# Designed miniproteins, single chains, continued (4): the designs that were tried, part 7

Each design is a single chain, and the fold is of that chain. pLDDT is the mean over its residues in the fold that is shown.

## One batch from the design tools (miniprotein)

Design m12214
Fold by ESMFold2-Fast:
Structure m12214 (fold): chain A 84 residues (1-84)
Amino acid sequence: MAPASDEEAAARILAAMARLPEAAATYGLDLREVLEEAIRAAREARKAGREAVAEALLEVVREIARQLGLSEEEIEELLRRAEE
């Protein structure tokens, strides 16, 4: 089983982000838990050298934070934590 390329994985993450509001409503997802998981996944992708995947996950973090009504300052703080 061959894993998806980093670029392909990044594209799938961004496509999934576009459907996130529908998925959250359908499956009762806690967007705060999804946010924390995206931050963790971005850090792990960065540590693994998967830069394209890490960048896609940072976009997911930004989008979820906006949907949660976080301020621009709070979003920047989350992005800093995701890059550490």
Scores: mean pLDDT 75

Design m12215
Fold by ESMFold2-Fast:
Structure m12215 (fold): chain A 66 residues (1-66)
Amino acid sequence: SGEELAKQGIESAKKGLAAPDAASQLAGGYEGIKLGKEALEENPELAKEAIEMGQKAVERGRAASR
Protein backbone atom coordinates (compact mmCIF):
# COMPACT_ATOMS: atom_id res chain seq x y z
CA SER A 1 0.00 0.00 0.00
CA GLY A 2 0.99 3.63 -0.31
CA GLU A 3 1.09 3.92 3.47
CA GLU A 4 3.62 1.06 3.73
CA LEU A 5 5.72 2.50 0.88
CA ALA A 6 5.74 5.93 2.55
CA LYS A 7 6.67 4.41 5.93
CA GLN A 8 9.52 2.47 4.28
CA GLY A 9 10.65 5.72 2.66
CA ILE A 10 10.62 7.53 6.00
CA GLU A 11 12.64 4.72 7.64
CA SER A 12 15.18 4.72 4.77
CA ALA A 13 15.54 8.51 5.08
CA LYS A 14 15.95 8.25 8.87
CA LYS A 15 18.73 5.68 8.40
CA GLY A 16 20.38 8.05 5.93
CA LEU A 17 20.15 11.00 8.33
CA ALA A 18 21.62 8.90 11.19
CA ALA A 19 24.40 7.35 9.07
CA PRO A 20 28.01 8.39 9.78
CA ASP A 21 29.22 8.15 6.14
CA ALA A 22 28.26 10.03 2.97
CA ALA A 23 27.49 6.90 0.91
CA SER A 24 24.92 5.62 3.45
CA GLN A 25 23.45 9.12 3.89
CA LEU A 26 22.95 9.43 0.12
CA ALA A 27 21.62 5.86 -0.27
CA GLY A 28 19.05 6.31 2.51
CA GLY A 29 18.03 9.72 1.23
CA TYR A 30 17.56 8.63 -2.39
CA GLU A 31 15.59 5.53 -1.35
CA GLY A 32 13.37 7.71 0.86
CA ILE A 33 12.66 10.08 -2.04
CA LYS A 34 11.99 7.17 -4.44
CA LEU A 35 9.55 5.39 -2.11
CA GLY A 36 7.89 8.69 -1.18
CA LYS A 37 7.26 9.49 -4.86
CA GLU A 38 5.77 6.01 -5.40
CA ALA A 39 3.40 6.59 -2.44
CA LEU A 40 2.15 10.04 -3.53
CA GLU A 41 -1.13 8.86 -5.10
CA GLU A 42 -2.28 6.71 -2.13
CA ASN A 43 -0.90 8.67 0.82
CA PRO A 44 0.31 12.18 -0.11
CA GLU A 45 0.83 13.29 3.52
CA LEU A 46 3.24 10.49 4.51
CA ALA A 47 4.75 10.50 1.00
CA LYS A 48 5.64 14.19 1.42
CA GLU A 49 7.32 13.44 4.76
CA ALA A 50 9.41 10.67 3.14
CA ILE A 51 10.46 12.97 0.28
CA GLU A 52 11.34 15.92 2.57
CA MET A 53 13.30 13.72 4.98
CA GLY A 54 15.01 11.97 2.07
CA GLN A 55 16.02 15.34 0.62
CA LYS A 56 17.56 16.30 3.98
CA ALA A 57 19.54 13.04 4.07
CA VAL A 58 20.80 13.66 0.51
CA GLU A 59 21.76 17.23 1.47
CA ARG A 60 23.71 15.89 4.47
CA GLY A 61 25.41 13.23 2.33
CA ARG A 62 26.46 15.81 -0.26
CA ALA A 63 27.88 18.04 2.51
CA ALA A 64 29.76 15.07 4.05
CA SER A 65 31.28 14.31 0.60
CA ARG A 66 32.94 17.75 0.50
Scores: mean pLDDT 84

Design m12216
Fold by ESMFold2-Fast:
Structure m12216 (fold): chain A 73 residues (1-73)
Amino acid sequence: SQAELSQMLTQLSQEYRQLGEKAKQAGDDEGAQALFQYSDISEKLAQGQQVDPQESQQASQQAQQAQQKLQSQ
């Protein structure tokens, strides 16, 4: 349902926001920016706002790279 999708995207947004803060604390400013951007996109999608699919995909890939870098530290 739309409500379940919205809840999942809201949770995802919160998780990426927390990862962004961790990246910032680790001194990875570029990674933090990517994680915060994907957090913002997930929140917009949770609110039913339209986001360009290509922009969303690119932000997702950049956030995944930043997350992998954090896990390798």
Scores: mean pLDDT 84

Design m12217
Fold by ESMFold2-Fast:
Structure m12217 (fold): chain A 107 residues (1-107)
Amino acid sequence: MVEKRIKKVKELAEEMVALMVAAHAAGRDPTNMSQLTPAERARMTAVVLQIYQLLQTLTDKQIDDIEEYTFKLIDARMDPSMAARVKAMISGMFESTKLLKKKIDEG
C-alpha cells in the first residue's frame, strides 16, 4: 500500500515539474505565482496540495527519496539557473512537510 502512495507522489511530482517547464517555456517564472495564468495557478495549487497530503503519510526517508527523484526531474528538464531556483523552492516545501508532520506526531 505504501508503494502505491510513493508512485502517486512521483506522478504528481512529474506533473508539477511539467507545469513549471511549460510556464517557463511560455516566458513566465514558475517560482512566481503572480506570473502564472489562473488555470496554471489552479492546477499547480491542486498538485502541490495532493503532494503535501501524501507526503504527510510517508516516512522522512521516503520523503527524502521523493525529493531526490524530483530534483533529478528538474535537472533533466530545466536550465541550470532555473533548476537551482525551483530546487530551492521544492526543498523548502519538503522540509516544511517533515517539520509539520513531526509537530503533529509530538502532540
Scores: mean pLDDT 82

Design m12218
Fold by ESMFold2-Fast:
Order: C-alpha cells, then structure tokens, then sequence
Structure m12218 (fold): chain A 90 residues (1-90)
C-alpha cells in the first residue's frame, strides 16, 4: 500500500541520516588517532560498502519495492555519504 511505501521511504531517510552521522563519527575518530585523510577515506569507504550491501539485500526482500527503487535509494545514500567525506577531508 502507499502507506507502507511511505513508511519504507521514511526508514530509508532515517537510515541515510544515521549512516552519514556514523561516517562523520568514524572520520573524526580516525583523524584524532593520527590517520591520514587518504587512510581515513579508505577505511570509511570499506565500512560504507559493507553496509550498503546489507541495506541493498534488506530492501530487495521488501514487498512492493522494485529493483530500480532500491538502486535509486542506494545511489542517493552513497551520494550523501561521499559528499560528507569530501566535506571532512577538504
């Protein structure tokens, strides 16, 4: 139903916000530990890649969600995460 779709998209926005916040926390933590921006970016990207796969798998199991919608949601999350990484290393 449309209500179930709206709930799914709200959960996506919450998950995206949590992912961006987690990336921010990880980058601050590793930068404080003396890691270089390149090393921090690599470690954070590895974390994001692993979590995006789990997220993609989860949404592919949801009734009424299309492969195209899952791809669009994953792309939007990845774009927001990459923007935050760029903002923190520049």
Amino acid sequence: SDQNKQVSFANFDDYTTQMVNQVTSMMNYYQQKGYTNDQVTTMVNDYVTQNLQAFTDFFNTQPGVTDQQVQQMVQNMNDQVNQQIDNMVQ
Scores: mean pLDDT 76

Design m12219
Fold by ESMFold2-Fast:
Structure m12219 (fold): chain A 80 residues (1-80)
Amino acid sequence: SPEEVAKYIFVAESLAGVRLSDELLREVLEALGVPEEDWEAVKKAYDELLSKSSVSLREATRADLPRILRLVRWAMEESA
């Protein structure tokens, strides 16, 4: 579900110590094969998780994407 995808991304960010920009978040969703019609719902759920977090993380760069993608895929597999 979009809410679960947002949660996996949020967990991956916490483990990597970085926060994705809107542009990099879209690239992550594309790389994961998330349907484009679900992207708005994922972003809404992700923004809700961010609003409840007080943790300050460094801004992610494109170099962080391979690690984020591995962590998201790992979290998805562990939760299946």
Scores: mean pLDDT 81

Design m12220
Fold by ESMFold2-Fast:
Structure m12220 (fold): chain A 67 residues (1-67)
Amino acid sequence: KELEKAEEEIEKRKQELLEQSNGKISEVNAEMTALSQTILDLKRAGAPQSVIDYLLKKLKELMKKQL
């Protein structure tokens, strides 16, 4: 339930960031930013640690690809 909602929110935020940047940021940068913002929102909302940990793992994997 909560993971699916988080993934939908991340996709929505990624798309909004790409539109707002007017092509100035990469898709990976937009996805990392969307993930970071969604993780912070979930922590504030008291989401399960398992959901937060899953998203943090995804964020770290994306960061490694930026090397």
Scores: mean pLDDT 78

Design m12221
Fold by ESMFold2-Fast:
Structure m12221 (fold): chain A 60 residues (1-60)
Amino acid sequence: SAAEEELARLRALAEAHPRSAAARTAVWDGERTLADPSLSEEEKARRLRSGLRGAEAAIA
């Protein structure tokens, strides 16, 4: 799914930046978002994309 692809991007970012607390937190939040049965697949993808952008901005 689009959400799973965004989580994979987040995990890759965290692996590239092992000392980034922001990237690690974004992965943990992304895993919770993906596992949340109350969220639509579209909402999960949107939240994970937002988390990725936030982590990238914090690293840059």
Scores: mean pLDDT 85

Design m12222
Fold by ESMFold2-Fast:
Structure m12222 (fold): chain A 79 residues (1-79)
Amino acid sequence: ADAVEAEARELGQRSRDAVLAGDIEGLRRVAEEGARSRHARLHLQAVRDAVLVVRPKASPEVAERALRVVDEALERVEA
């Protein structure tokens, strides 16, 4: 794996941990970090995939807020 894949994996792991802890502000910081990278779309997609993976273990409210945070960041990068 190259550095880009390692960075995506790290952001995904941090996203999973934040959502499982109910830490929406922590997830927002991870999404902002991903959005600032040279591979913003790839890194934000990894964050989104991580949120979806842990969604069944989180409260529905936390999972919904987490997805909104990531989707907002993706929209800004894609615009």
Scores: mean pLDDT 84

Design m12223
Fold by ESMFold2-Fast:
Structure m12223 (fold): chain A 57 residues (1-57)
Amino acid sequence: EPSKTVTLTVEILGGKKRLGSVKEEELLSLAQLISRMTGESVEEAKKDLLYLKAKYA
């Protein structure tokens, strides 16, 4: 299951479809942004983003 961090990120990006289309380079920047907003580690945020990207791609 995606963390609250990743759920919030999907909403920020305007939905699941945008997350599925994000490039790998953008994924790192996004994980860093999520980490700052929620206090989660960047590693955890990146892992959850990769999970959602795979699920919605």
Scores: mean pLDDT 65

Design m12224
Fold by ESMFold2-Fast:
Structure m12224 (fold): chain A 86 residues (1-86)
Amino acid sequence: MSLLEQFEALVRELERLIAELKKALADPSTSDEELKKLVKETVEKGAQLLALIEQLRDSHPALVERARALLGEAGVLIQQIYEKLK
């Protein structure tokens, strides 16, 4: 798998996780354990994506910008979940 293919796959996974976090936050039947699991998976995928950003900065700036926007959105959702779990 190329570096670009890995990055694109991680972007798609992060988009899926963001959608799942939004759905879970909107659903009052979602357990605290399920929310924590989604947060953990999102953090792990986000960290992998961040590690690759530097390598693609010069060749794929638009894709890197999209990835940064998704990481920002994921961070906001994770903060909302942590506030809910307090």
Scores: mean pLDDT 84

Design m12225
Fold by ESMFold2-Fast:
Structure m12225 (fold): chain A 88 residues (1-88)
Amino acid sequence: SELEEMLKEAEELRAKHEELISRIVERVENNEPLPPKEEREEALEAVKRYAELLLKYALKNAEKAGLDKEEIEKKVEEELKEVEELIK
């Protein structure tokens, strides 16, 4: 199934992204200086790619799951905005 393959790819991307995002979040929570700009930009790009894949998966599965496409898109955009604020 294409959806199953997309979920597997999303999990692989999430594993990569969680380490980068966790380091940024941990530093912010501990009032430590943020990582170098290059590392922050890599983390943001990784999160955006993951969010795009999740959105694509959610949209393909939305009708079968009875989910609102607009609500899914808004939630993904909100998550990305929060990450962008942390990376600034």
Scores: mean pLDDT 67

Design m12226
Fold by ESMFold2-Fast:
Structure m12226 (fold): chain A 80 residues (1-80)
Amino acid sequence: SKEEILTEVLKKLFTHLNEVLSQITDPAVRAAALRGFAAIAQRVKKLIEEGKSPEEVQKEYDTGVAALDAAVAARRAALA
């Protein structure tokens, strides 16, 4: 079901969020990471609601997470 797909993706996203946040003490970087994860969750939810395939949802998830990880790294570098 769409609910099961969404639950699986959100569990993966929550696990990754916890891993990322465990490495960040700076409040501005933490806030940016939280906003980025919220944006990924919203985009993934939209694709699932639109009936996109699990493969399309996974591609969007992977792309979003990669972009977020890069953005967090860049923001951390800018604060160093």
Scores: mean pLDDT 81

Design m12227
Fold by ESMFold2-Fast:
Structure m12227 (fold): chain A 107 residues (1-107)
Amino acid sequence: PIYEEMLATPAPAPQKSVAASARALGERMVELGERLVAGEATPGELVLLEIDASFLTLMGYLEGVAAEGAAVAAAVQALLDAKDEAAKRAALAALRAALEALIAAIE
């Protein structure tokens, strides 16, 4: 039965599909970050941003670009910890840069 759960995991995607998935996820993370900067983010959207960061960190590790994945996680944490709008905007800019670096490194 534990083997059946492992077999339910989707087959490994081609590298181009992995980069496309990382890009789509990154675009959603930036949209969530923009909503957080605007003060419009829901608690559920904040949790989703943390989940997305964890997934990209794992993806970066599996693709051999763990440093770029860790940079995305650090940028998300800075965004969540930011208390004022200027700090949130700076953290969002860092998140965009980290996502671009991760996606470029994966492809």
Scores: mean pLDDT 78

Design m12228
Fold by ESMFold2-Fast:
Structure m12228 (fold): chain A 98 residues (1-98)
Amino acid sequence: MTREEKYYEIADLLSRRLKLPRGIIFAILEELGDRYRDFIRAEVPVSVIERALLSMGIPEEHARELAREIKERLQRFVREQPEEVARLLEEVDRIEAA
């Protein structure tokens, strides 16, 4: 499996579990590269999310607002569902190993 194919599988998994659009997640994972687990742990900087949204053609002002909303949603998910975060990390490790 190529790195891009693995990133698509990870983005699809995270899209279903976090209820965020797959394309947005994929763009964020591409910006993070090998640090993509920082997204799952809500450790991704807002500036990285903003750059991903800008790369998708979202206007600067909207990208900044949406990046903050995504970051806040991720932080809430980690706070409220830490066991699901652990499970997601295990699932992405299995995709990486395949």
Scores: mean pLDDT 83

Design m12229
Fold by ESMFold2-Fast:
Structure m12229 (fold): chain A 86 residues (1-86)
Amino acid sequence: MVDEVLELIKEVLDSMKEEKLSLAQIMEELEKTLPLDSPKFNLAGYLLNEAWEQLDEEKATKEEILEKLEEVAARVKAVEQQRALQ
């Protein structure tokens, strides 16, 4: 699921024409694509909020956003894998 959500966020970013994007702009585009109460939407919101805490900026380039999203996604996967090994 994390990989599917990350790819979906990448597609949304690629569809947006702006060089720098805010969290709010990306969330608005995701709301058009995913049901608000879906597990995928909730995970996308979590990944984006965690990425924005690291960016410390209102707007970031698509490259900066993707770098931080991949870092957050890797941490989420590591936690899921550790829980599976219990």
Scores: mean pLDDT 77

Design m12230
Fold by ESMFold2-Fast:
Structure m12230 (fold): chain A 91 residues (1-91)
Amino acid sequence: KGRELIEEARRAAEEGRVEEGYEHLLKAIDIAEELALEGRTEEALELADEASEALDVLAKAGMPKSKVRELASRITAVKLIAIGEEIDKEL
């Protein structure tokens, strides 16, 4: 599961190792995308939500804005794939 990668990203941010945090979070998002494409909606959404929280920590730790926007965009795409546009439009 991508949860270990999320924890590693948060710890890297705490230590000021933003580049390592970015790499761990990128891998976790890739796993969430694979889960979404496989129709494993609940698992994909849980991991995407955890990735969003870790991204906020990395942003506060000084991750470049371009990287923050890239990861945020990819997390949003995973959520849209997982639950469908119709549900997002109702929310």
Scores: mean pLDDT 79

Design m12231
Fold by ESMFold2-Fast:
Structure m12231 (fold): chain A 97 residues (1-97)
Amino acid sequence: SKDYEVGYLLGKLLRERFPHAMEAILKNLEENSNVFASMFENALKYEGISIDELPINERSIASLLFLHLAYVGITRSDLTEKPNEDLVEGIKEGLLS
């Protein structure tokens, strides 16, 4: 559940820093959740994770966004490993600076 906590934290920080953009993105994801679920399901299957293993709520959406952004931004990131506290702090510093 640490992965979901990090995803939730990232989503919360993005909402605090870019509230209108994040609200629009999350609304779009909610309205098109089946399409985004399919896209993320394919990405998760590539990483060996089933989307059915994730709770379908705001935290899971934030976690999927976190995993997607981490994959895009960090080419060597192992998304199957739980993020450590240094990664969480780095995300906080990067979003708040």
Scores: mean pLDDT 48

Design m12232
Fold by ESMFold2-Fast:
Structure m12232 (fold): chain A 99 residues (1-99)
Amino acid sequence: AKPSLEEIVAGTRSAILELLAYARAEKLSREEFIELLRSALRAIARHLLTRYSPEEALAYLEAIAETVIEVMREEEPELVEDVKKVVEEIIEETKERLA
């Protein structure tokens, strides 16, 4: 069976919290963290497009994006605008691949 949106949200929350813990432990700069997040989201988007229908891949990617923004708003509010730009970029790139 396909994962539910609830399962995707829960898994994304855990994954982004782990990524933040890693970035904090390694003392990554804001720029290094943003690039790490961009790379991770691009990999996720590519995986979703190979595994699911276009509509399902976009729905999952949008749920992931919203969850990442929510966690960042709670954990690192000063990075929220940069994170929003990254998720918008990845969603736009993904939509272009489906056009």
Scores: mean pLDDT 86

Design m12233
Fold by ESMFold2-Fast:
Structure m12233 (fold): chain A 64 residues (1-64)
Amino acid sequence: DPELEQRAANVLTAAALIAVGNDDEEYLKKVREIAKKLESGEITPEQAIEEARRLMDEIAARDA
């Protein structure tokens, strides 16, 4: 589904920008790993979106 593929790319980009803004190199590496798995077909776009959102939630929790 091209729409889901585009949404996955957008969510991964947003997660990467949040990680960079928070100087969180570990989370940036995790975002890149998800992107690599999506590119290789190891995970689906839906799974990539879920994983990226999970990372974003973890970054937000660190501000607590």
Scores: mean pLDDT 78

Design m12234
Fold by ESMFold2-Fast:
Structure m12234 (fold): chain A 104 residues (1-104)
Amino acid sequence: MDELIEQGEKAVKELKEKFDAESIETSARLEGDTLTARVRVKFKKPLKPEDLHKVLALAGQVAIGELARLARERGLTLNWDSIRVRYAKATETEVEVELEAEVE
């Protein structure tokens, strides 16, 4: 079942409802056997330092959901052990993550 996609959708909801995200922008691409997903979250107010790691984790869950969605749409199997952070940036008002994974 699409547990990773559901987890990503739950993370989007939590970012909007709990952390008051102003915008959540996602993009995903397949290049050869490599999937990449990028997520950018902007906040209406500066994040508290203690919430930064939680927000970064939620953005990562959104990115994993996008990787799983694109793999499913292309009829490919996501190699979960290959998931790695390509890029991560956090400021008081913006969190951006880019994850990379291989397909089986």
Scores: mean pLDDT 84

Design m12235
Fold by ESMFold2-Fast:
Structure m12235 (fold): chain A 75 residues (1-75)
Amino acid sequence: SIRQELLELVRLAAIGGGVVTAKRAVETGREKAIEVAKEVARQAIKDAEELIKESTNPEIIKKAQELIKEAEEIL
């Protein structure tokens, strides 16, 4: 349904925002910011894996898989 698709897009946006924020934290070169960025990246991977398990939408699954790869690059 359109409602389910919109809710899954909101979840993708939240996960993606976390990944972007973590990348920016790594770019600062501050040790404490990098540690927090890695924790955020691990959480983003878990949230994306949960979304993949729950979704039947191939586009949402593909975008979640791409976010997992981006988060893994931070680790």
Scores: mean pLDDT 87

Design m12236
Fold by ESMFold2-Fast:
Structure m12236 (fold): chain A 84 residues (1-84)
Amino acid sequence: EAEKAAFLRRLAEQRPYFEENREKMIEDLVSEGLSEEVAKKLVELVGEMLEIAERAARGELPAEEAMRRVEELLAEMKKLADEA
């Protein structure tokens, strides 16, 4: 529990930097060979993951539930990147 909560807190701490760098992340993904549409979808999934982590850090979601959702989003991101 404590390790999951610590991980989610660190992830949530990235949200402000993520929001400031969304456009750059899309550009970086496109430069790596992804289409702009796929890059935008991946960045949207990262944003959703960080929102879940932030809610867990605030105690609005149990850490186990938040980790499950984060793992599902990571799997979806991997699928999108692999299919690009």
Scores: mean pLDDT 80

Design m12237
Fold by ESMFold2-Fast:
Structure m12237 (fold): chain A 64 residues (1-64)
Amino acid sequence: MSEEERERAAERGARGAREAALASGATPDHWQKAAEEARRRVLEAETVEEADAAGTRASILGGQ
């Protein structure tokens, strides 16, 4: 997985988590924490597939 691909996946995951948390009425510090956690999870992934799965899962679960 290239650094560019990893950064792109991390950005997508963080954005999704942030949007999901915000839609749930989270405070700014809370949705920032959710976005940071999603980004960290994606950056820890070894493959593009794992990174995309982590980002997607964070977005879905954050919205519930």
Scores: mean pLDDT 68

Design m12238
Fold by ESMFold2-Fast:
Structure m12238 (fold): chain A 65 residues (1-65)
Amino acid sequence: GPLSAEMQEALDRGIAGVSAAARASGLSDDQIAAMVATIREAAKTATSADEVEAAGVRALLDAGA
Protein backbone atom coordinates (compact mmCIF):
# COMPACT_ATOMS: atom_id res chain seq x y z
CA GLY A 1 0.00 0.00 0.00
CA PRO A 2 1.03 3.66 -0.07
CA LEU A 3 3.51 4.87 2.55
CA SER A 4 2.30 6.93 5.51
CA ALA A 5 3.31 10.63 5.59
CA GLU A 6 5.89 9.80 8.31
CA MET A 7 7.38 6.93 6.28
CA GLN A 8 7.44 9.07 3.10
CA GLU A 9 9.25 11.88 4.97
CA ALA A 10 11.74 9.33 6.38
CA LEU A 11 12.25 7.91 2.85
CA ASP A 12 12.85 11.37 1.32
CA ARG A 13 15.25 12.34 4.16
CA GLY A 14 17.02 8.96 3.94
CA ILE A 15 17.51 9.23 0.17
CA ALA A 16 18.89 12.78 0.53
CA GLY A 17 21.25 11.77 3.37
CA VAL A 18 22.45 8.53 1.74
CA SER A 19 23.01 10.32 -1.60
CA ALA A 20 25.03 13.09 0.12
CA ALA A 21 27.13 10.53 2.09
CA ALA A 22 27.72 8.44 -1.06
CA ARG A 23 28.89 11.50 -3.03
CA ALA A 24 31.21 12.49 -0.15
CA SER A 25 32.61 8.91 -0.24
CA GLY A 26 33.37 9.18 -3.99
CA LEU A 27 30.65 6.81 -5.25
CA SER A 28 29.57 7.13 -8.90
CA ASP A 29 26.16 8.41 -10.03
CA ASP A 30 25.32 4.83 -11.11
CA GLN A 31 26.10 3.50 -7.60
CA ILE A 32 24.00 6.26 -6.02
CA ALA A 33 21.10 5.48 -8.40
CA ALA A 34 21.33 1.75 -7.47
CA MET A 35 21.26 2.61 -3.74
CA VAL A 36 18.21 4.87 -4.21
CA ALA A 37 16.43 2.08 -6.15
CA THR A 38 17.24 -0.42 -3.34
CA ILE A 39 15.89 1.97 -0.67
CA ARG A 40 12.67 2.59 -2.67
CA GLU A 41 12.11 -1.18 -3.10
CA ALA A 42 12.69 -1.83 0.63
CA ALA A 43 10.24 0.99 1.47
CA LYS A 44 7.42 -0.88 -0.37
CA THR A 45 7.53 -3.65 2.30
CA ALA A 46 8.54 -1.48 5.30
CA THR A 47 6.15 -1.32 8.28
CA SER A 48 7.83 1.65 10.04
CA ALA A 49 10.04 4.70 9.46
CA ASP A 50 12.84 2.82 11.27
CA GLU A 51 12.73 0.04 8.63
CA VAL A 52 13.02 2.65 5.86
CA GLU A 53 16.05 4.23 7.62
CA ALA A 54 17.62 0.76 8.14
CA ALA A 55 17.24 0.05 4.39
CA GLY A 56 19.13 3.27 3.60
CA VAL A 57 21.98 2.40 5.98
CA ARG A 58 22.15 -1.15 4.54
CA ALA A 59 22.31 0.15 0.95
CA LEU A 60 25.12 2.58 1.86
CA LEU A 61 27.09 -0.20 3.64
CA ASP A 62 26.59 -2.65 0.72
CA ALA A 63 27.94 0.00 -1.71
CA GLY A 64 31.15 0.20 0.36
CA ALA A 65 30.64 3.77 1.53
Scores: mean pLDDT 75

Design m12239
Fold by ESMFold2-Fast:
Structure m12239 (fold): chain A 94 residues (1-94)
Amino acid sequence: AATLAITGLAAEAASVDAGESLRLTLTATAAAADADIAVYVDGELAVEGTLPAGASSFTLAVAPEAAGRHTITVTLTSADGSASSTLSVEVEVR
């Protein structure tokens, strides 16, 4: 079976102003079934989504309100929960 894996996580910018939307592009191995996307900012759930079967990319947005350095963590989990992949990126909020 193809391993479910995040292959990339790219923020459109390294810094954003507080409350402004920052777009991120998730890339992953295409799976035979839908996978669940969960996005965390500093360990708190911010955004949920679904990567459809056969899709290899998903675009999401976060709007951190607190100034400072934040860690955005994306977890991709198979529909049956048997496989997961996680990747993080740091962004600066001004």
Scores: mean pLDDT 80

Design m12240
Fold by ESMFold2-Fast:
Structure m12240 (fold): chain A 95 residues (1-95)
Amino acid sequence: EIEKLIEETTGKPKEEQFKAKLEIYKLLGVPEEIIEEILKNSETSLEFQVALSAALLTLQGVPEEELEEALREAAAQSERLREAFELGIELAKKY
């Protein structure tokens, strides 16, 4: 019963939330290949967004010191978010 209330308040299936973030980051300049790899490795919409943000910052040439600071902030929130941020950086550097 609580699950139904959550669905009504969020209004969109999990897949639509992922799709919306995919379109936004594609428009911001993240390559589709990076987005697809991040999607395969993301369990939550937040993990997906964190990894995409890390990839975008890396592609934009943000200094390593700023990337390390952002990584520390992600790590302070959860191990999963740290892994998501690291994945985004790695995929962007390999591209």
Scores: mean pLDDT 75

Design m12241
Fold by ESMFold2-Fast:
Structure m12241 (fold): chain A 83 residues (1-83)
Amino acid sequence: ADRRRLYEGMLAREERELAEHQALADTFKKLSENYRKLAEQSENKEELQKIADEYDTLAKQHEDSAAGHAAGVARLRAEIAAL
């Protein structure tokens, strides 16, 4: 009887985690792009480039996490549809 509610609860959590990781990935990509632009016109080019590289790494980590949660969302949606 409550299987649907359990899966819907799991889906809601996966959708929230997906959205959070996507938002963080987008934020870190924008920060990386901004720091790269600043680096091109700055005396501190190497330091700003390093910061941009660190944000690119964070963005990729969150993109990888988002991909995992997207797979979880797809699986749970299929399981709910089969109920």
Scores: mean pLDDT 89

Design m12242
Fold by ESMFold2-Fast:
Structure m12242 (fold): chain A 83 residues (1-83)
Amino acid sequence: SEEEIQEKAEKILELIEKGDLEGAAEVYSTIPEEDRPKLIDAMAEEIKKRFPTISDEQAQLSAELMVRRVERVLEELRRKAAG
């Protein structure tokens, strides 16, 4: 649901701010692949709430880069679990 995606977006951002990228990756792993664009949009909206002087374009770029970083960490965690 949109509400669940919003809650997970907020949690992922909090974990990234704390430097807990593995925790962020674990939360991200619970989101369906088809909902990736919705998560990015929700994260961009949350970034804009925290930094109201940031542009929409910059918020979206920041969210996209954060998601890509979390995806790389998730892949590393999955490789370690498989070995």
Scores: mean pLDDT 85

Design m12243
Fold by ESMFold2-Fast:
Structure m12243 (fold): chain A 76 residues (1-76)
Amino acid sequence: SSNEALLKRAKELYEISKKLYELAKKGEMDKEGAIKQMEQHLNMLKLIRTKLSGAYKEEVSQYIAEVEKMIKELKE
């Protein structure tokens, strides 16, 4: 299913964003660089969300909310 492929891609973007957040929090990566990459992933997640419906769309919306929270925390 194309919806399953999109969800898999969304999960991959979310997991990469989580790793960028962890590295930036540990000082192992530049925060500005991490934020920029995570904002790019966030834009991709939002595009994926427009192509989904129901439970798939809800799961991607949760990934978006978590990535937005992580970006906000890095900016503080």
Scores: mean pLDDT 90

Design m12244
Fold by ESMFold2-Fast:
Structure m12244 (fold): chain A 86 residues (1-86)
Amino acid sequence: SSKNPAVRELEALRELAEKTADPSLPRAEKEALLKEVEEGVAALLQRAKDGHASPETLAALERRGEEIIRLAREPLRREAAAEAAA
């Protein structure tokens, strides 16, 4: 595991985000996971800002957070598109 707490927290959020791809989970649980990931990323970025992280560090964390949110969101978007096509 990384010695950087923010990187470890991003890895934990990424693992949570990957769960939205599980076809056995009900829609409501996947939506709750997406919300938890979005809130987790926002809280992490706010703590980094409050801790006066460098602009370079903030930009890197923001980019990784956006990737993780996209990872969580994409399966839900595909499911919604499939439902609309039926």
Scores: mean pLDDT 84

Design m12245
Fold by ESMFold2-Fast:
Structure m12245 (fold): chain A 64 residues (1-64)
Amino acid sequence: MEIVERTTEALARDPSLAPRVEEHRRAMEEAYRSFEENRETIGEEASEAVREIKEAVEKVAEKK
């Protein structure tokens, strides 16, 4: 929720950023959602992979 609000603000401020910011946000949410759905089936070991993926995506976003 908060991430969406912050992203929307940035998009409104600079429309040229819209494709890049939206693409990154969508990819991050879809990756997290996919693993979240399967977390119970895969088990606790997968939770570490999900955390690392989220962290990596966030680092890429911060550099851009």
Scores: mean pLDDT 62

Design m12246
Fold by ESMFold2-Fast:
Structure m12246 (fold): chain A 90 residues (1-90)
Amino acid sequence: SEEEKLIEELRKEMKELRPKISFEEQLKFLLEFAKEKANLLSEEEYERLKEAIEKGELSDEEKRLLFKALELVIGEEAVEDLLKRLEKEK
């Protein structure tokens, strides 16, 4: 479907951007995509997560919600790869 194609294009973009931008920037980018393109986040969830990311303080619930949204958008393997790479590049 068109949505599946958009998710695949996002995954390609993130693979190229991942070494160039911070984890927070990557999360904000994927959060916006999840809200606007994938429709996986409500307006309220999007605003809540955006504010939490901008403040640099995420609750365990917000971390789980964000991780779950990322997994659904770009797939589990891509999320795991992204997180593992960022841990090594700290």
Scores: mean pLDDT 66

Design m12247
Fold by ESMFold2-Fast:
Structure m12247 (fold): chain A 67 residues (1-67)
Amino acid sequence: DAIDAAGKGAAGALASGGASAEEAQRAGHYVTNGDWAKAVELLRKMAERAGTAGGRAAAERGAQSVE
């Protein structure tokens, strides 16, 4: 699900220190509102800030899948 993909991406970024809990919730809110473009943009910004390769990959995967 798009909501599940966005949530996993945000959780991965949060775990790497690249996102706050508020940012993770905001990404989920964009997905539930059908605002996929904003959700993807936010997830990619979190990927840029990710402190680990794994966290960055998780955030990027979430942004790309949106399923």
Scores: mean pLDDT 66

Design m12248
Fold by ESMFold2-Fast:
Structure m12248 (fold): chain A 74 residues (1-74)
Amino acid sequence: MEREELLEEHQKVAEEAVKVLGKEKAEALYKEVAKSLEPEMKERLAAGEPVEVVELEGLKKVTEALKAAVEEAK
């Protein structure tokens, strides 16, 4: 259940980011990281990679970026 575990972790990390950074900063960081990943994800989807795999890796990268920002803000 790798996908379910990552979704649960992502939700917890996102909630912590909102609490530590504030909603506005957490949302801005989320959007910035998502935008930075967009060209790579689009290329991978165009190459025929499964949408679920590309989405899962994108979720991992966003979650790690949010974790790093929370740790730095503490």
Scores: mean pLDDT 79

